# Designed miniproteins, single chains, part 49

Each design is a single chain, and the fold is of that chain. pLDDT is the mean over its residues in the fold that is shown.

## One batch from the design tools (miniprotein)

Design m1677
Fold by ESMFold2-Fast:
Structure m1677 (fold): chain A 87 residues (1-87)
Amino acid sequence: SKKEELLKKAEKLKEVLEEGIKKSTNPEAIAHFKKALEILEEILKNPELSVEEIEKKMDEAERYLLQGMSLMDEETREEIIKKLNEL
């Protein structure tokens, strides 16, 4: 189902964000990644969320992810982008 596909994507995005936190030395980037993680954890913890609610929360998490990535060094950012493109 579309909901199962979105939940799988959320789980993969969580893995990417955890790696971004590990590799980042910028506290602002880490803060943005942690906000994205909190949103994804809320999605994964609440199986009653509708597809529309999940999509809205994923869009918000993606905005925080992009803000965090903009604050990273080029090499680390490229590694994260590569992993995102594998989703």
Scores: mean pLDDT 84

Design m1678
Fold by ESMFold2-Fast:
Formats: structure tokens, C-alpha cells, sequence
Structure m1678 (fold): chain A 114 residues (1-114)
């Protein structure tokens, strides 16, 4: 079932260049994989998938020219969430929820810029 975040990301992506649309679609696919496999995914796999989302989010921000202190803080927050999950301080469910919240905030900034 499509989440509110996935719908918002797809709607925003449709207004952006094709390269950005492809990165956003890949990000949505990874978010779905994390949600569908969260109970069976290893910590190492979860960290790898979350890091891939982080790298995609960075590339999207760079391509749309979103270079603000607020965007940088959101990206730093995502790195911290991933580190906390890798260190066993939070569960995958909590890491995924926090990453999705950070992505929603980042894409709200992108929407305001475009």
C-alpha cells in the first residue's frame, strides 16, 4: 500500500528533471524494500539500504540546488540516525520512521524552492 510520503515524493518528482525523478523513484523502491523486509533483514543489510537512501537524498538536494543550512542539518540528522541503528541504539523500525520524517522535511524544502 502506498504511504503518504511515497505519494508526496512521486508528486514532487513529476515536476523535477528526469534525472531527479529516477533518483526519487529508486529511493521509494528502497523504502518499500526496508518496510516489506524489516522483520527478516540483517542489521548490515538495513545499514546499507539506509546509507543508499542517504546518498540518493544528497544527490537530489545537489541537483535541485538545495544548499541551505536547514537542508544540511537534515542530512546530518539522517547520518546520525543511520549511525545509531548501526551501533544498536535504535531498532530498524525506529531508524526507518526517523529517516522517513527527515526525508519528508527535506522534500518539503525542495517543494518550496521549485
Amino acid sequence: METPLEKRLRELASKLPKEVQELVNKMIDILRELRENRDTMSKEEGVEKLREIFELAKKVAELVGLDTPEAQRILEEMERIIADYEEGKISLDEALARVEQALARLFSLIREKV
Scores: mean pLDDT 83

Design m1679
Fold by ESMFold2-Fast:
Structure m1679 (fold): chain A 77 residues (1-77)
Amino acid sequence: MEEERKRAEEAAREIERRALEAYARTSQVHSPEEAVAAARRAAQEALDEILPTLPEAAGKMVEEAARVVLGARVLPS
C-alpha cells in the first residue's frame, strides 16, 4: 500500500513536470490555447507511458488524480 502510493505520487509529479515543460516551451511561440493543448497532450502521453509500469492500485490513483485536476480546470462553465 505505501509502495503503491509512493509510485503514484512519483508518477503524478512526472506527469505534471512534462505538462509544465510542454506549456512553457509552447507558450513562447504559440497561443495560450495551443500551449494548454500541448500541456494536455504531454500529460496524456506521460500517463499512457507510466500507467502500464504501475501496479493496478497505483495506476488507478494516478488516473483518478489526473481526472480530478483536469476536470477542475477544464470543466465547461
Scores: mean pLDDT 72

Design m1680
Fold by ESMFold2-Fast:
Structure m1680 (fold): chain A 77 residues (1-77)
Amino acid sequence: APRLDIYAASTDPAITAELEANKAAIEAAYRAKGIDATLTVVDPADADAVFAAVEAQGGISATEGSLKTAVLTSLPL
């Protein structure tokens, strides 16, 4: 199955709590579609280092308000 590693960080603790609460459901939704997905909720203090490491591996990052995400995938880009 194609691999999808999602990294998410927010300075809003309500968004962080929602991500942590929904992590298993998000992973299960992707796996139901045949994608081996893992969601990692990243401490915002570590976000810059983690996202730089993901980008160095060919991943893609995005920012939407207080939410930062980075994605590393084995899918052809």
Scores: mean pLDDT 82

Design m1681
Fold by ESMFold2-Fast:
Structure m1681 (fold): chain A 95 residues (1-95)
Amino acid sequence: SAGEEGRRAGGEGGRKGREGALEGTAEAAKKGAEAGREGMKKGVEGAKKSKNSEEASLGTGGALSGIGGALSAAIGAKRAGDEEGEKAGLEGIGA
């Protein structure tokens, strides 16, 4: 279902965002932030394409996971002194 696809994509983006943050390099944080942002977008798309509230909630969960990953990566990038990585992570949360 569209909601399940969004949940999976968002979860994957969230995981990659957190992995990028943990690697402790600005470049890994940038890639993690981009993955989190992409996961968020796919989660939102899954929610919008869902035909019922249960399926929509799965897509929303994916979007939140992607946001969490992007934010984690942005914090990691900031600690590494990478303003572009921080910006990419913040864009992942729609800021």
Scores: mean pLDDT 73

Design m1682
Fold by ESMFold2-Fast:
Structure m1682 (fold): chain A 94 residues (1-94)
Amino acid sequence: SSQIQQESDRLKQTLIQNAQQVETASPFDRDSIISLITMLGNILVKSSPPELRAQMQEEVDRLIEAMRAGDSKAAQEAATRVSQLYEQSQLLKS
């Protein structure tokens, strides 16, 4: 639905924005952002249908690794895949 697409787009934007903030953040702020994204990722994995949980975990882990490495391109690609898996999860629940 249009609402699921909008929610997916907002998630993608939020993840990309947080990844960009990590690039210029102090060590303390960087760790705080990564901790928040890790918490959000855990919620996304747990709320995913069983058939998508492994894929969601993989892309969440990839996003966190990219953020820790300062790999903006990899972080944006992982954020896109997380948002796509979220959209797919919501469509399967609908």
Scores: mean pLDDT 86

Design m1683
Fold by ESMFold2-Fast:
Structure m1683 (fold): chain A 82 residues (1-82)
Amino acid sequence: SSEEQKSKLYQEFVSLVLEAKAKGIISSEEASRLIRLVQKFVGTGDEESYEEALALIDKIGERDPEVAERLRKLLEELKEAA
């Protein structure tokens, strides 16, 4: 179902964020903010939260473009599943 697909994509997104934090690629503050923004987007469809999450991912891309691309892809898939 669409809800099961969203839950799986959200779990994959959170797991990648936590892995990037554990590797020192992103800060604890960035990780917490990304998870909060995406949780709000998934739960409410808030477009501003989606845009803020993308902007934060772009900043992460200055340090690690591969992680940023993977996060962006998952976020785009979450938007399509909404």
Scores: mean pLDDT 86

Design m1684
Fold by ESMFold2-Fast:
Structure m1684 (fold): chain A 72 residues (1-72)
Amino acid sequence: SKEEEAGKYADEGAKFLKLAEESKDPTVYTGYYILAIGHLTQAELLAGSPEKAIEAGSKEGQEAAKKLGLGK
């Protein structure tokens, strides 16, 4: 379903957010952060709401979405 696909995007976004947070290089940080936001935004669009995108993802995806202000 689109909701299950949203979960996959949320999980991928969480992965990129972790890579961004672990980076001390501003260019590398910015690149991963943009990828994280893009994937989490795609998850929101597929799920139809930030709350559903958060719930569709794994625990890591849910935490990443909350850190970026999705579902607030």
Scores: mean pLDDT 71

Design m1685
Fold by ESMFold2-Fast:
Structure m1685 (fold): chain A 73 residues (1-73)
Amino acid sequence: MKFEEAKKKADELFSDPSLTPEEAIARAINYIKEMKLTEEEKKEFYDYLLSRAEKVLDPKTVEAIKKAIEKQL
């Protein structure tokens, strides 16, 4: 299940103390680019990733990420 695998990867990246939250997000986005996800699956994954970012990043950084995701859709 591609979405579940991508979600698990995001959780692992956010739990890695050697990565900043911004680096974890960038790596998660790059990881899914190699996966053959549908547009719906990508949107669902970005929503999940954004919810994780809101827990660890400043609101301004979260808003910048949200804007970047909208441009990728």
Scores: mean pLDDT 73

Design m1686
Fold by ESMFold2-Fast:
Formats: C-alpha cells, structure tokens, sequence
Structure m1686 (fold): chain A 74 residues (1-74)
C-alpha cells in the first residue's frame, strides 16, 4: 500500500513517525497534494522528512509516465 511505502521511506531516513502521521501523508500523496515543509510541521514531523517524501512522490509520478509510454509504444 502507499502507507507502507511512506513508512519504509521514513524508516530508511531514520525518522520516527506514528501510524496516524503515516496515514495522513499517504492520503495527501493519493490526492496528488505536494508534501510541503509547512504540512510536515502541521503533522508534527521534522523537516528532514521533506526530501525522502518528495523523492517518493517524484518516483511515483515518473512510474506513471513510464507506464503510459509503454502502453502507447509497446
């Protein structure tokens, strides 16, 4: 699930997060909302979480583009 990916990304970065924080981040990503420094502060997460979460969002976006190209070109 997306929440599992968020958890893995935060754990790899050495960031401790509650299940509720992980679920909120997953909801934002599913809605296509960019994770910002301000949003992290609202959720009680450190700024260090910003880079790994934004990298995850970019990876998911790139994967969607690659899959779309593959369906068209074969």
Amino acid sequence: SLAEKVREVLEKAGIEATEEQIEKLAELIERGETITKEKLKELGLPEEALKPLNELQIELGVKELVEAVDRVTG
Scores: mean pLDDT 75

Design m1687
Fold by ESMFold2-Fast:
Structure m1687 (fold): chain A 79 residues (1-79)
Amino acid sequence: MSEAEKIKEEAEKILKDATRIMQEYASKNPEKSLEVQKKANEIGDKAKKTLKLADEDVEKAQKELEELKKFVKEVKEEL
């Protein structure tokens, strides 16, 4: 697999896993649903940026992937 393909697969997996966790949290804590939705949108935007950069600049895509991982970890710790 190319480096770009690996970055895309990892970003898609992170997005899928984060979406599932956040949906479960929102289901159990409906009063926080808007906060969770805002965080989910930010994760989605970062993932889309990483996917786009993977085709344009693999080095920048790797940096964005690391930032995405860090952001998702912080969101999970805040929940």
Scores: mean pLDDT 82

Design m1688
Fold by ESMFold2-Fast:
Structure m1688 (fold): chain A 88 residues (1-88)
Amino acid sequence: MKNGLADKLSNEVSSVLGKLVSQGKGPELLEMIKKNVPPEEFIKFIEKYVPLSEKTKKEIREILNDPEAREQLISLLEFAIKSIEQSR
């Protein structure tokens, strides 16, 4: 298993994404990534709900511009969404 996402997914990015998934925005995030939206559109969507540092924005761009890290992020978000839904 290649560690592309693990090397790029900081605690800050993970925390931001986890907060959005817990707020019910996980499916919208997943759809945007699957549709291969530009990283700047994805960042703008997140910034509607959570303020982002320049470091966190850079890390999100790096993940979304790496096809392998992007696919791993899709899998991670799908797992997180299902885990929250199963606990309700």
Scores: mean pLDDT 76

Design m1689
Fold by ESMFold2-Fast:
Structure m1689 (fold): chain A 90 residues (1-90)
Amino acid sequence: SFEEELEKLARELEELVKNMKSLEDMQEVMLLVREAAELLKEKDPEAAKKIEELIKEVEKLFNDQAPLEELIEFTKEKAKEIIEIVREVI
């Protein structure tokens, strides 16, 4: 079901965020947050838009070539906000 798929994504995101240490880990998180936004587009378009704005903030910092430690910390913070949005919809 939709709720089970969101719950699975939220759990996978929580685990990845907790253990994030590399650019590869950050890329995995970014893929899952994009999947969450896509799933929410039909049932909660406002939640999807909020997630997409948070994704854009991470992408901007990445494109600006911020130091890896700053990128990881910022991505963790934004991913936690996204997880909260997903859990509020469930």
Scores: mean pLDDT 86

Design m1690
Fold by ESMFold2-Fast:
Structure m1690 (fold): chain A 97 residues (1-97)
Amino acid sequence: MKVYISNVKVYDIGNLRIVEFEVEVDGKKGIVSLSTNPLPIDGVRIYGNRDNVSLDEIRQEKLEAIKQIEELNGKTVDLSELHPMLRSVVLDGVIQS
């Protein structure tokens, strides 16, 4: 499944890094956002089946996901090549639009 990523905006607010970007999957478009906030307040599911995970580990995983999106601005990528955390939010964003 091919995903086109565009209009990537990254900004910092206090200790949080936030990314907003547009996605197109199979002709459907959506706007996706996520932050390094380790709590699920931004609607992003905690990555993986982990019984115990530190808030710092969640923050680091979100930061790596944001970094990947920055590198993919204006590019088409296979959904399977995205960070697993991004795969969920991209699909949710397209479904909600």
Scores: mean pLDDT 72

Design m1691
Fold by ESMFold2-Fast:
Structure m1691 (fold): chain A 61 residues (1-61)
Amino acid sequence: HHMTNEELLLEFDEAIETTTDPAARQRLVAARQEMIARHPDGKLTPEERERLRALIAEVRA
């Protein structure tokens, strides 16, 4: 499934709100902030998108 950067950020926000582990939540917040800081124009590489999706999946497992 092809996902926009905006949709990926929404997935992060949902994962942050639904996670019950404070450490996992902090890790997601840090990753989201780093993504915005490094890519203020919203242009993520496919490899970076895949890593971020993997992080969300790991936290949800």
Scores: mean pLDDT 73

Design m1692
Fold by ESMFold2-Fast:
Structure m1692 (fold): chain A 90 residues (1-90)
Amino acid sequence: LEELEALLKQVEQLAKEITEAMRAGDMKKAQELIDQMRELIEQSPLDEATKQRLLALLDEAKASKNPNQMVSLVQAVKTRVQLAVEAAKV
């Protein structure tokens, strides 16, 4: 549970930084931050099916040429991590 809560805080911070990079027009920085989020998900205690889904969303975000689509996909990853944390609470 504590590991999932730590993951959520890191994902929330990266999602904010990605959004700020997109607003600044810094596509390279946004892609680097997406790579950091990808590594966090890969190393997380999330189940394999959830990891595969989230990594697919991040890969689509990184390949996107549309800032709004990139932000939406990153927000979808954040929301799914939030749901996983809530589901883990007893």
Scores: mean pLDDT 82

Design m1693
Fold by ESMFold2-Fast:
Structure m1693 (fold): chain A 107 residues (1-107)
Amino acid sequence: STKVENMLKGLDLLEKELEKLEEEIKTLSKEEQRKKVLEFMEKLEALLDAISENTENPEAKAKLDAILAEVEKLKKEVEENPEVDIEEVLERLRELVEQAKEIVKAE
């Protein structure tokens, strides 16, 4: 399905962007790290929303909505806590992107 292929391509591009961000943050201040991570989260939220809205399978949609809720929770933690462990946040974001890819592939 061209639609599933486009969704997977979007997630693959974000996964590559996340890998670049993991290297980039090593040279950034804590505040700059938080800003970059928040920008990434907004992009991931927008993609997950688009994927979920275009998913007709109710089980897959529910799983994608659960991943979106976890991204929203992480975003709030980064926004509210200046001392948040950015490396832990990035690791969790990587897991969430991988989970989203698995759900989309199963369609």
Scores: mean pLDDT 86

Design m1694
Fold by ESMFold2-Fast:
Order: C-alpha cells, then sequence, then structure tokens
Structure m1694 (fold): chain A 61 residues (1-61)
C-alpha cells in the first residue's frame, strides 16, 4: 500500500499547486479577502494531510 499513499500525496500536492496559482491570480485581480482566507485555509488543511500521510509512509518503509 506504499504506492497508494505515494499516489495520494502526489494528488494532494497537485491540489496545493492549483490553489496557490489561484491565490496568486486572486491577488492580481483584487478578489475578496474572505475568499483569499478560505483558499489559504484549504492549503493548510491539505498540507497537514500530506504531512500525516508522509509520516505513515515513513513508518511503512
Amino acid sequence: EVEALQEKIRELQAQIDELKAKLAKNFENGWDDEMEARMERQIRAILKEINILQKRLAELE
């Protein structure tokens, strides 16, 4: 199940990259601070999940 964890981590990293790109674009376009804060919270939540999965992967290896 190491491969499944690695794949999920890659998917989550891709989601973070997409959210960061949208956040940068939001800054340029002057979108609402509330929307920006929501996206930042999503990024932090995904990063936390990646960290948990990476720790689990390390335990299996």
Scores: mean pLDDT 78

Design m1695
Fold by ESMFold2-Fast:
Structure m1695 (fold): chain A 59 residues (1-59)
Amino acid sequence: SAEAEAAGRRAAEDLHTKHGMPEEEARRVGEEVARAYAAGDDRRADHIGTRGALEAAGA
């Protein structure tokens, strides 16, 4: 859905710009977030984004 795609793009932008994740990796994580939202799994989408941020931080 357009809403899920927008959420995925926003997650990718935040991961790249705010958390320093490489752009290509952030794009892949954003696509996973978009798929989770499209499936109606908001909890999974949140976990994917949070894990990506922690990985980018070297945690």
Scores: mean pLDDT 82

Design m1696
Fold by ESMFold2-Fast:
Structure m1696 (fold): chain A 99 residues (1-99)
Amino acid sequence: SVIDQARAEMDAIVAAVAPHLSPEARAVLERTKQEILDILEDDSLSSAVKMTSIGIEVAAGIFELRLLERDPAVLERATETLRRIGKVAIDAVRQLDAS
């Protein structure tokens, strides 16, 4: 399914950066990934609501990283990773909407 492909892509993105992150940054990425996947799997939500909710979760994750992560290089890497996860999820919503 589109959602299974999005999960696999997000898992690969997180796995590639995990060795370069703090435990705190990894926890934020894993939680945000799961919240985004829960949004994608919620059949009660319209595509527009899913896209808005994904954007909110990415923004919340970035805000949490800024509060928890003190290493600027780790913060930048984790922030870019969250943006990539968000893009994968938005692309998945667009594919579901086209179906």
Scores: mean pLDDT 88

Design m1697
Fold by ESMFold2-Fast:
Structure m1697 (fold): chain A 88 residues (1-88)
Amino acid sequence: GPLPVIELTEEERARVDALLAAGKSDEAGAIQTRKVVEQALKLVGEYTDEEIQELADRVAKLVTDASKVPELERILAEIQEKLREKYA
């Protein structure tokens, strides 16, 4: 299959699951979204390290704000679309 599938490793998923079980959903969400964004933007290959860090930080902050969840999901979907377009 194509490379644009954006997923956490088994180890990262286990860490996120442990944080969620401990009631630390904000920490779990921030780890997950930052990792996904950094990996995805690197795979797109059109972003500088500074741009990747800025987007990853912004997305991680959106995770803890319920009013920003739709914006977060939209950003993640857009990044995934760019990956699919580049590797399609």
Scores: mean pLDDT 71

Design m1698
Fold by ESMFold2-Fast:
Structure m1698 (fold): chain A 96 residues (1-96)
Amino acid sequence: DEKVKEEAIEKAKEVIKKLRELKEKLEKGELSVEEVAKKLGEELGLTEEEVKLIAEGYSKEEVIELLDMAIFALERMLEGVSVDEIQAALDAELAA
């Protein structure tokens, strides 16, 4: 119902899309673990130290799992907000 919620929804959709693209490229071998860790850090606001920890400490499979967890969390948040907004819009139309 507020512009801030709409902006948050759009931002979440863009981040989900980018994370899905990173996962696909990592699985195809188009990007390295180090490149994905850096891009993930940019999207999630991770520190340089956290990015290095992922790049040096995580395997390809572990990074894919991390991406899946991040996508799942964002999709759940987006789904909840989307359902609430649809319900609010429907209720407003019925009240008019």
Scores: mean pLDDT 73

Design m1699
Fold by ESMFold2-Fast:
Structure m1699 (fold): chain A 60 residues (1-60)
Amino acid sequence: SAVKEAIEKVSKLYGLPKSKLEEAYRGLQEHPGEVALVSERTGVPREVINALLTRVTSLS
């Protein structure tokens, strides 16, 4: 899926575990547009969350 492909590529690019990116993506689905909140809760930097969203959108 586009989401799994985006998580894999972002995980490799930023050196973060796929599980943390999956947690961040789930947080965004629960709280749409709340990038700062999801970043604070998951420890994933806002830059990385934005990169993930951009890749999901480009693969969709």
Scores: mean pLDDT 82

Design m1700
Fold by ESMFold2-Fast:
Structure m1700 (fold): chain A 72 residues (1-72)
Amino acid sequence: SAETVQRQIALNERAIADLDARIAELDAEIEALKDVDPKKAAKLDTLRLFLETVRNSTLYMRDRLQAKLAAL
């Protein structure tokens, strides 16, 4: 139903917002550590790239749900 799809879109949008906030925090941590502890900065950058991949997958799912809703 349209209601179910709208609820799923809202959940995906919240997940994207939470991921954006975490990525921003990691970017700040990496910047603070890059000259002080480059090994820790590199590990955090790996985590950031993983979260960016999750974000992209969530965006793709959200866009597909929006297309499904538009076709109803």
Scores: mean pLDDT 89

Design m1701
Fold by ESMFold2-Fast:
Structure m1701 (fold): chain A 90 residues (1-90)
Amino acid sequence: FSEVFAAVEKESAPLAEEYEKAKTLEEKVKIAVEAAELLARALEEAGHPLAAEAVRLEAEALVAELIEKDEKRAAELREEARRLLAEELA
């Protein structure tokens, strides 16, 4: 797992810098979604497909909450993400 985090840390460093410079909520959410997809792909390639899907659902929840203003959908997506992560760890 350490090699996955090292690779993601290196590839996501430019996105972290862009996030700090972002001026709008939409721009910040877009960068967070890109970082989440990078992490999800790394997890999937490392053999953690349920953790990868959980990360993607968390990114969708951010869009639903902050951009779509749909707190109910965001809560449902986060609950599904938690369920998938628990299943991966079982």
Scores: mean pLDDT 77

Design m1702
Fold by ESMFold2-Fast:
Structure m1702 (fold): chain A 93 residues (1-93)
Amino acid sequence: ARRERALQRIIQATKAVLDGDFEKAVEILEELAREALASGDPTLVRMAANAAIHASKLAEELGHKEAAEKFRQIVDDLAERSPAAREAVERMR
């Protein structure tokens, strides 16, 4: 159930980015990141990190630099707090 909920939140965040609702997308991914860190589940942390990385890239491709930076901040915060998130970031570089 928790991983299924995370996937649904990721889909909602991606849709929000595509709709130009970056504020909603940031809120969804920040909540997902907090839940993932609190869970201690490295798979959930990797899912949150990957979602934020993809949202940052998508926002950048759409020309929304400020939104991309907010998503990158979520990624950096996760990487500082979790080795699983740090590994996910390194694979995308």
Scores: mean pLDDT 83

Design m1703
Fold by ESMFold2-Fast:
Structure m1703 (fold): chain A 73 residues (1-73)
Amino acid sequence: TPSSLRDQLDTHISNARTAVKNGDSTTAFTHIDKAMDTLDELSGTLSPDDAKALAKKYAPIIDDIRKGADKVS
């Protein structure tokens, strides 16, 4: 369901952030990839406008985590 996908997305984002704080770039990138896959699946369940709004919300969050993961690689 869309709500279950949102919970999965938020869980992967949280796990990626924790991995960056722990200096674990491999785990961080694994959860970033899972977050991206979940975001894509969730976007497929939404209208184009809602999908765009979702991407606008999560793209800066994911970009910030990626920069953190790259720095601790």
Scores: mean pLDDT 85

Design m1704
Fold by ESMFold2-Fast:
Structure m1704 (fold): chain A 67 residues (1-67)
Amino acid sequence: EVPKERVEEAAKRLGISPSLAEKMLKLAYELYKQGKSNEEIAEELKKKFGVTLSKKQVSYLIELASG
């Protein structure tokens, strides 16, 4: 479970809706737990949501999702 405050922070930082940010945070964290690299996570987020993220932005999302 990702706290609502972290979803809102991700949405603000990336300029996306809170609903999209929640979905992206959940997927990024799931892939991180599976041992995927930040590059692989960025590619999956681009394929699923059409959002291009840097490795630094992916790292930021994982930090928000993991606590």
Scores: mean pLDDT 82

Design m1705
Fold by ESMFold2-Fast:
Structure m1705 (fold): chain A 79 residues (1-79)
Amino acid sequence: YVLSVTVSAPTEETAERLGREIQELIDKYGGKGKVSVSFRFVSAGATFETLEKAEKLLAEIRELAAKYGATVTLEVITK
């Protein structure tokens, strides 16, 4: 299962912080992927063995984005 997420942050500093924390969450859930940050946008792509892990990561990303006043602009999970 592949999770693709894009988050729009209020500042570049917030985007950099979100990028680091999203990478930590990917690692926590045993995902394989990368996070890239460009200006105020954070793009993350990660592969998981189960749909449940991908969904749990997406839920934590949504909570993290809300905490920092950021918006999830794209979220897709594929097999």
Scores: mean pLDDT 84

Design m1706
Fold by ESMFold2-Fast:
Structure m1706 (fold): chain A 62 residues (1-62)
Amino acid sequence: SEADRLRARRASADLFLDSARRRIQELLQRGDYARAQQMQEGLRAGQRLIDAALRAAERRAS
């Protein structure tokens, strides 16, 4: 169903974002600020795009 497809898509995106966030936090905890900051900056741009796309899809399915 459409709901199942949307749920799977959301779960995949969520896993990716969560994994990236955990990696950034790990780098920060280890004192690797330069690499963490660079990853965070790239993720911020991508995260906004993913969020917007998921919100649009969610509203369509709701």
Scores: mean pLDDT 75

Design m1707
Fold by ESMFold2-Fast:
Structure m1707 (fold): chain A 90 residues (1-90)
Amino acid sequence: GKKEKLKKLVEENRELIEKADLSPELKAEVLKILEEAEKIENPSEEIIKLLEELKKVLEEEPVDEKKVRKIATEIGVEIGMEKIKEAVGL
């Protein structure tokens, strides 16, 4: 299911972030977002898609830090929305 795909994508992105030529501050921010994403029990198609897009950007040489920051922000927003829906029983 989607949860197994989420866990795999989080692990793959974590490994890529650690190897990537990115600022330490951006690495820390993205790793925090990945940790929060991994906690999602019922991941949406959108979160899976954003994690796949992040992986593609991180596999580019050189890595575009602006693209990484944009996608990481979008993942953070989607995580926030999922947490709100769960908290209000939607």
Scores: mean pLDDT 82

Design m1708
Fold by ESMFold2-Fast:
Structure m1708 (fold): chain A 98 residues (1-98)
Amino acid sequence: MALERVERALENVRKALELVEKDPTASPEFIEEVRRALENVERVLQALREGKPKDEILSLVREAINEAVRAMNLALKEGKTEVARLFSEAARDLLEVV
């Protein structure tokens, strides 16, 4: 269940990155924030696959949630409603991990 939720979060963040990279009105700051969010979710997935200790996984999940929320807020400021929705869904899936 935890692995499936992180995989869904990763899929949503990857879709968000595709949308912002195709959008000529997306700011460089916003694109960079989305890339950082992707890297954080990928770190959670790798930690789960490697069987890292629960405390380490929880720390990575909290970082990934904080980054997803930050990306969502930037998306809302730039009027990128679909990207904000994708990050909201990713954050929800990450909150259900552990």
Scores: mean pLDDT 87

Design m1709
Fold by ESMFold2-Fast:
Structure m1709 (fold): chain A 111 residues (1-111)
Amino acid sequence: SLALEMAETMDAEEAIEEIYKRGGMTEEEYERQKELLEKAKEYLKEHPLNFATVILPGELGPEEVAQVEALIENARKYDLILIGLAAADNPVAREAARRLNEVAEEILKKA
């Protein structure tokens, strides 16, 4: 089952650090996530309700993939910064997190 966890900016920092310490992301992914979070903090100063962190579980089926597609669509429609984190070394979860993060980067570029 999908366990999407929506976290505040401070909780997102702890989640990123914990996943990195457990070997859930590379150094490059860790640095990129930290940069996205800093940009999201600046965006939140003007848009306090337009941010969340999405933690993706180790297994995603078709229903969970459809939920990620809905999140991406809503992020684009409402200029929501959704930072995706894959808690497990699963290529589907990692791809979903990557897509969420690319949408976040595009919104932040326009802000």
Scores: mean pLDDT 72

Design m1710
Fold by ESMFold2-Fast:
Structure m1710 (fold): chain A 71 residues (1-71)
Amino acid sequence: MSEEDQRLSDASRESGRIMQEQVRRAQAGADPDDELARMRDESDRIMDDAGFGDIGKQMTATLVTLARERL
């Protein structure tokens, strides 16, 4: 893979890990809206840091939708 593909792959995995952790916290009694908002902000930051802000925002929106369906 190119370095760009590798960075996007790594950022995507990190965003997915954060999504799973936020869903787990919400299921444990945290406010699901607060946890989803925190996940979105953190995922957007990771994608921006990796250089994929615009693409990352679309991916984050999809992950938030999937996480909300699990709550």
Scores: mean pLDDT 71

Design m1711
Fold by ESMFold2-Fast:
Order: structure tokens, then C-alpha cells, then sequence
Structure m1711 (fold): chain A 64 residues (1-64)
């Protein structure tokens, strides 16, 4: 759905901004916000396959 694509796009933009952020605390907040948006998108509008993909991205973020 358009709502799904919009939330995923917004989440990806926050993650990209976080990766470019020089301040570690702000970087984590931006990336965390991006992952919350992506989780919200798959929870409301996504499939099990889409949920698994976002969960894998979050696990990689937490391992770093």
C-alpha cells in the first residue's frame, strides 16, 4: 500500500541520516527512529516476509 511505502521510505531516510551523523547519540536516535517507522509499517500494512526483513535489519543494527 502507499502508506506502507511512505513509512518504509521515511524510515530508510532516517537510517541514512543517522549513518551520516557524526554525533553517536544523535546517530543512534535517528537510526532507531527509522527502525521504529519500518516496524510500524510492517506491523500495520506488511506481510510476514516483510516483517522478517525488518527484524533482520534491526538485529544487525543492535549487533553493531
Amino acid sequence: SQQYEDLISMGDKFIEQGQKESDPQRSKTLMGTGFVLKMTAVDLYGSSEEMKKVMEEIEKFQAA
Scores: mean pLDDT 82

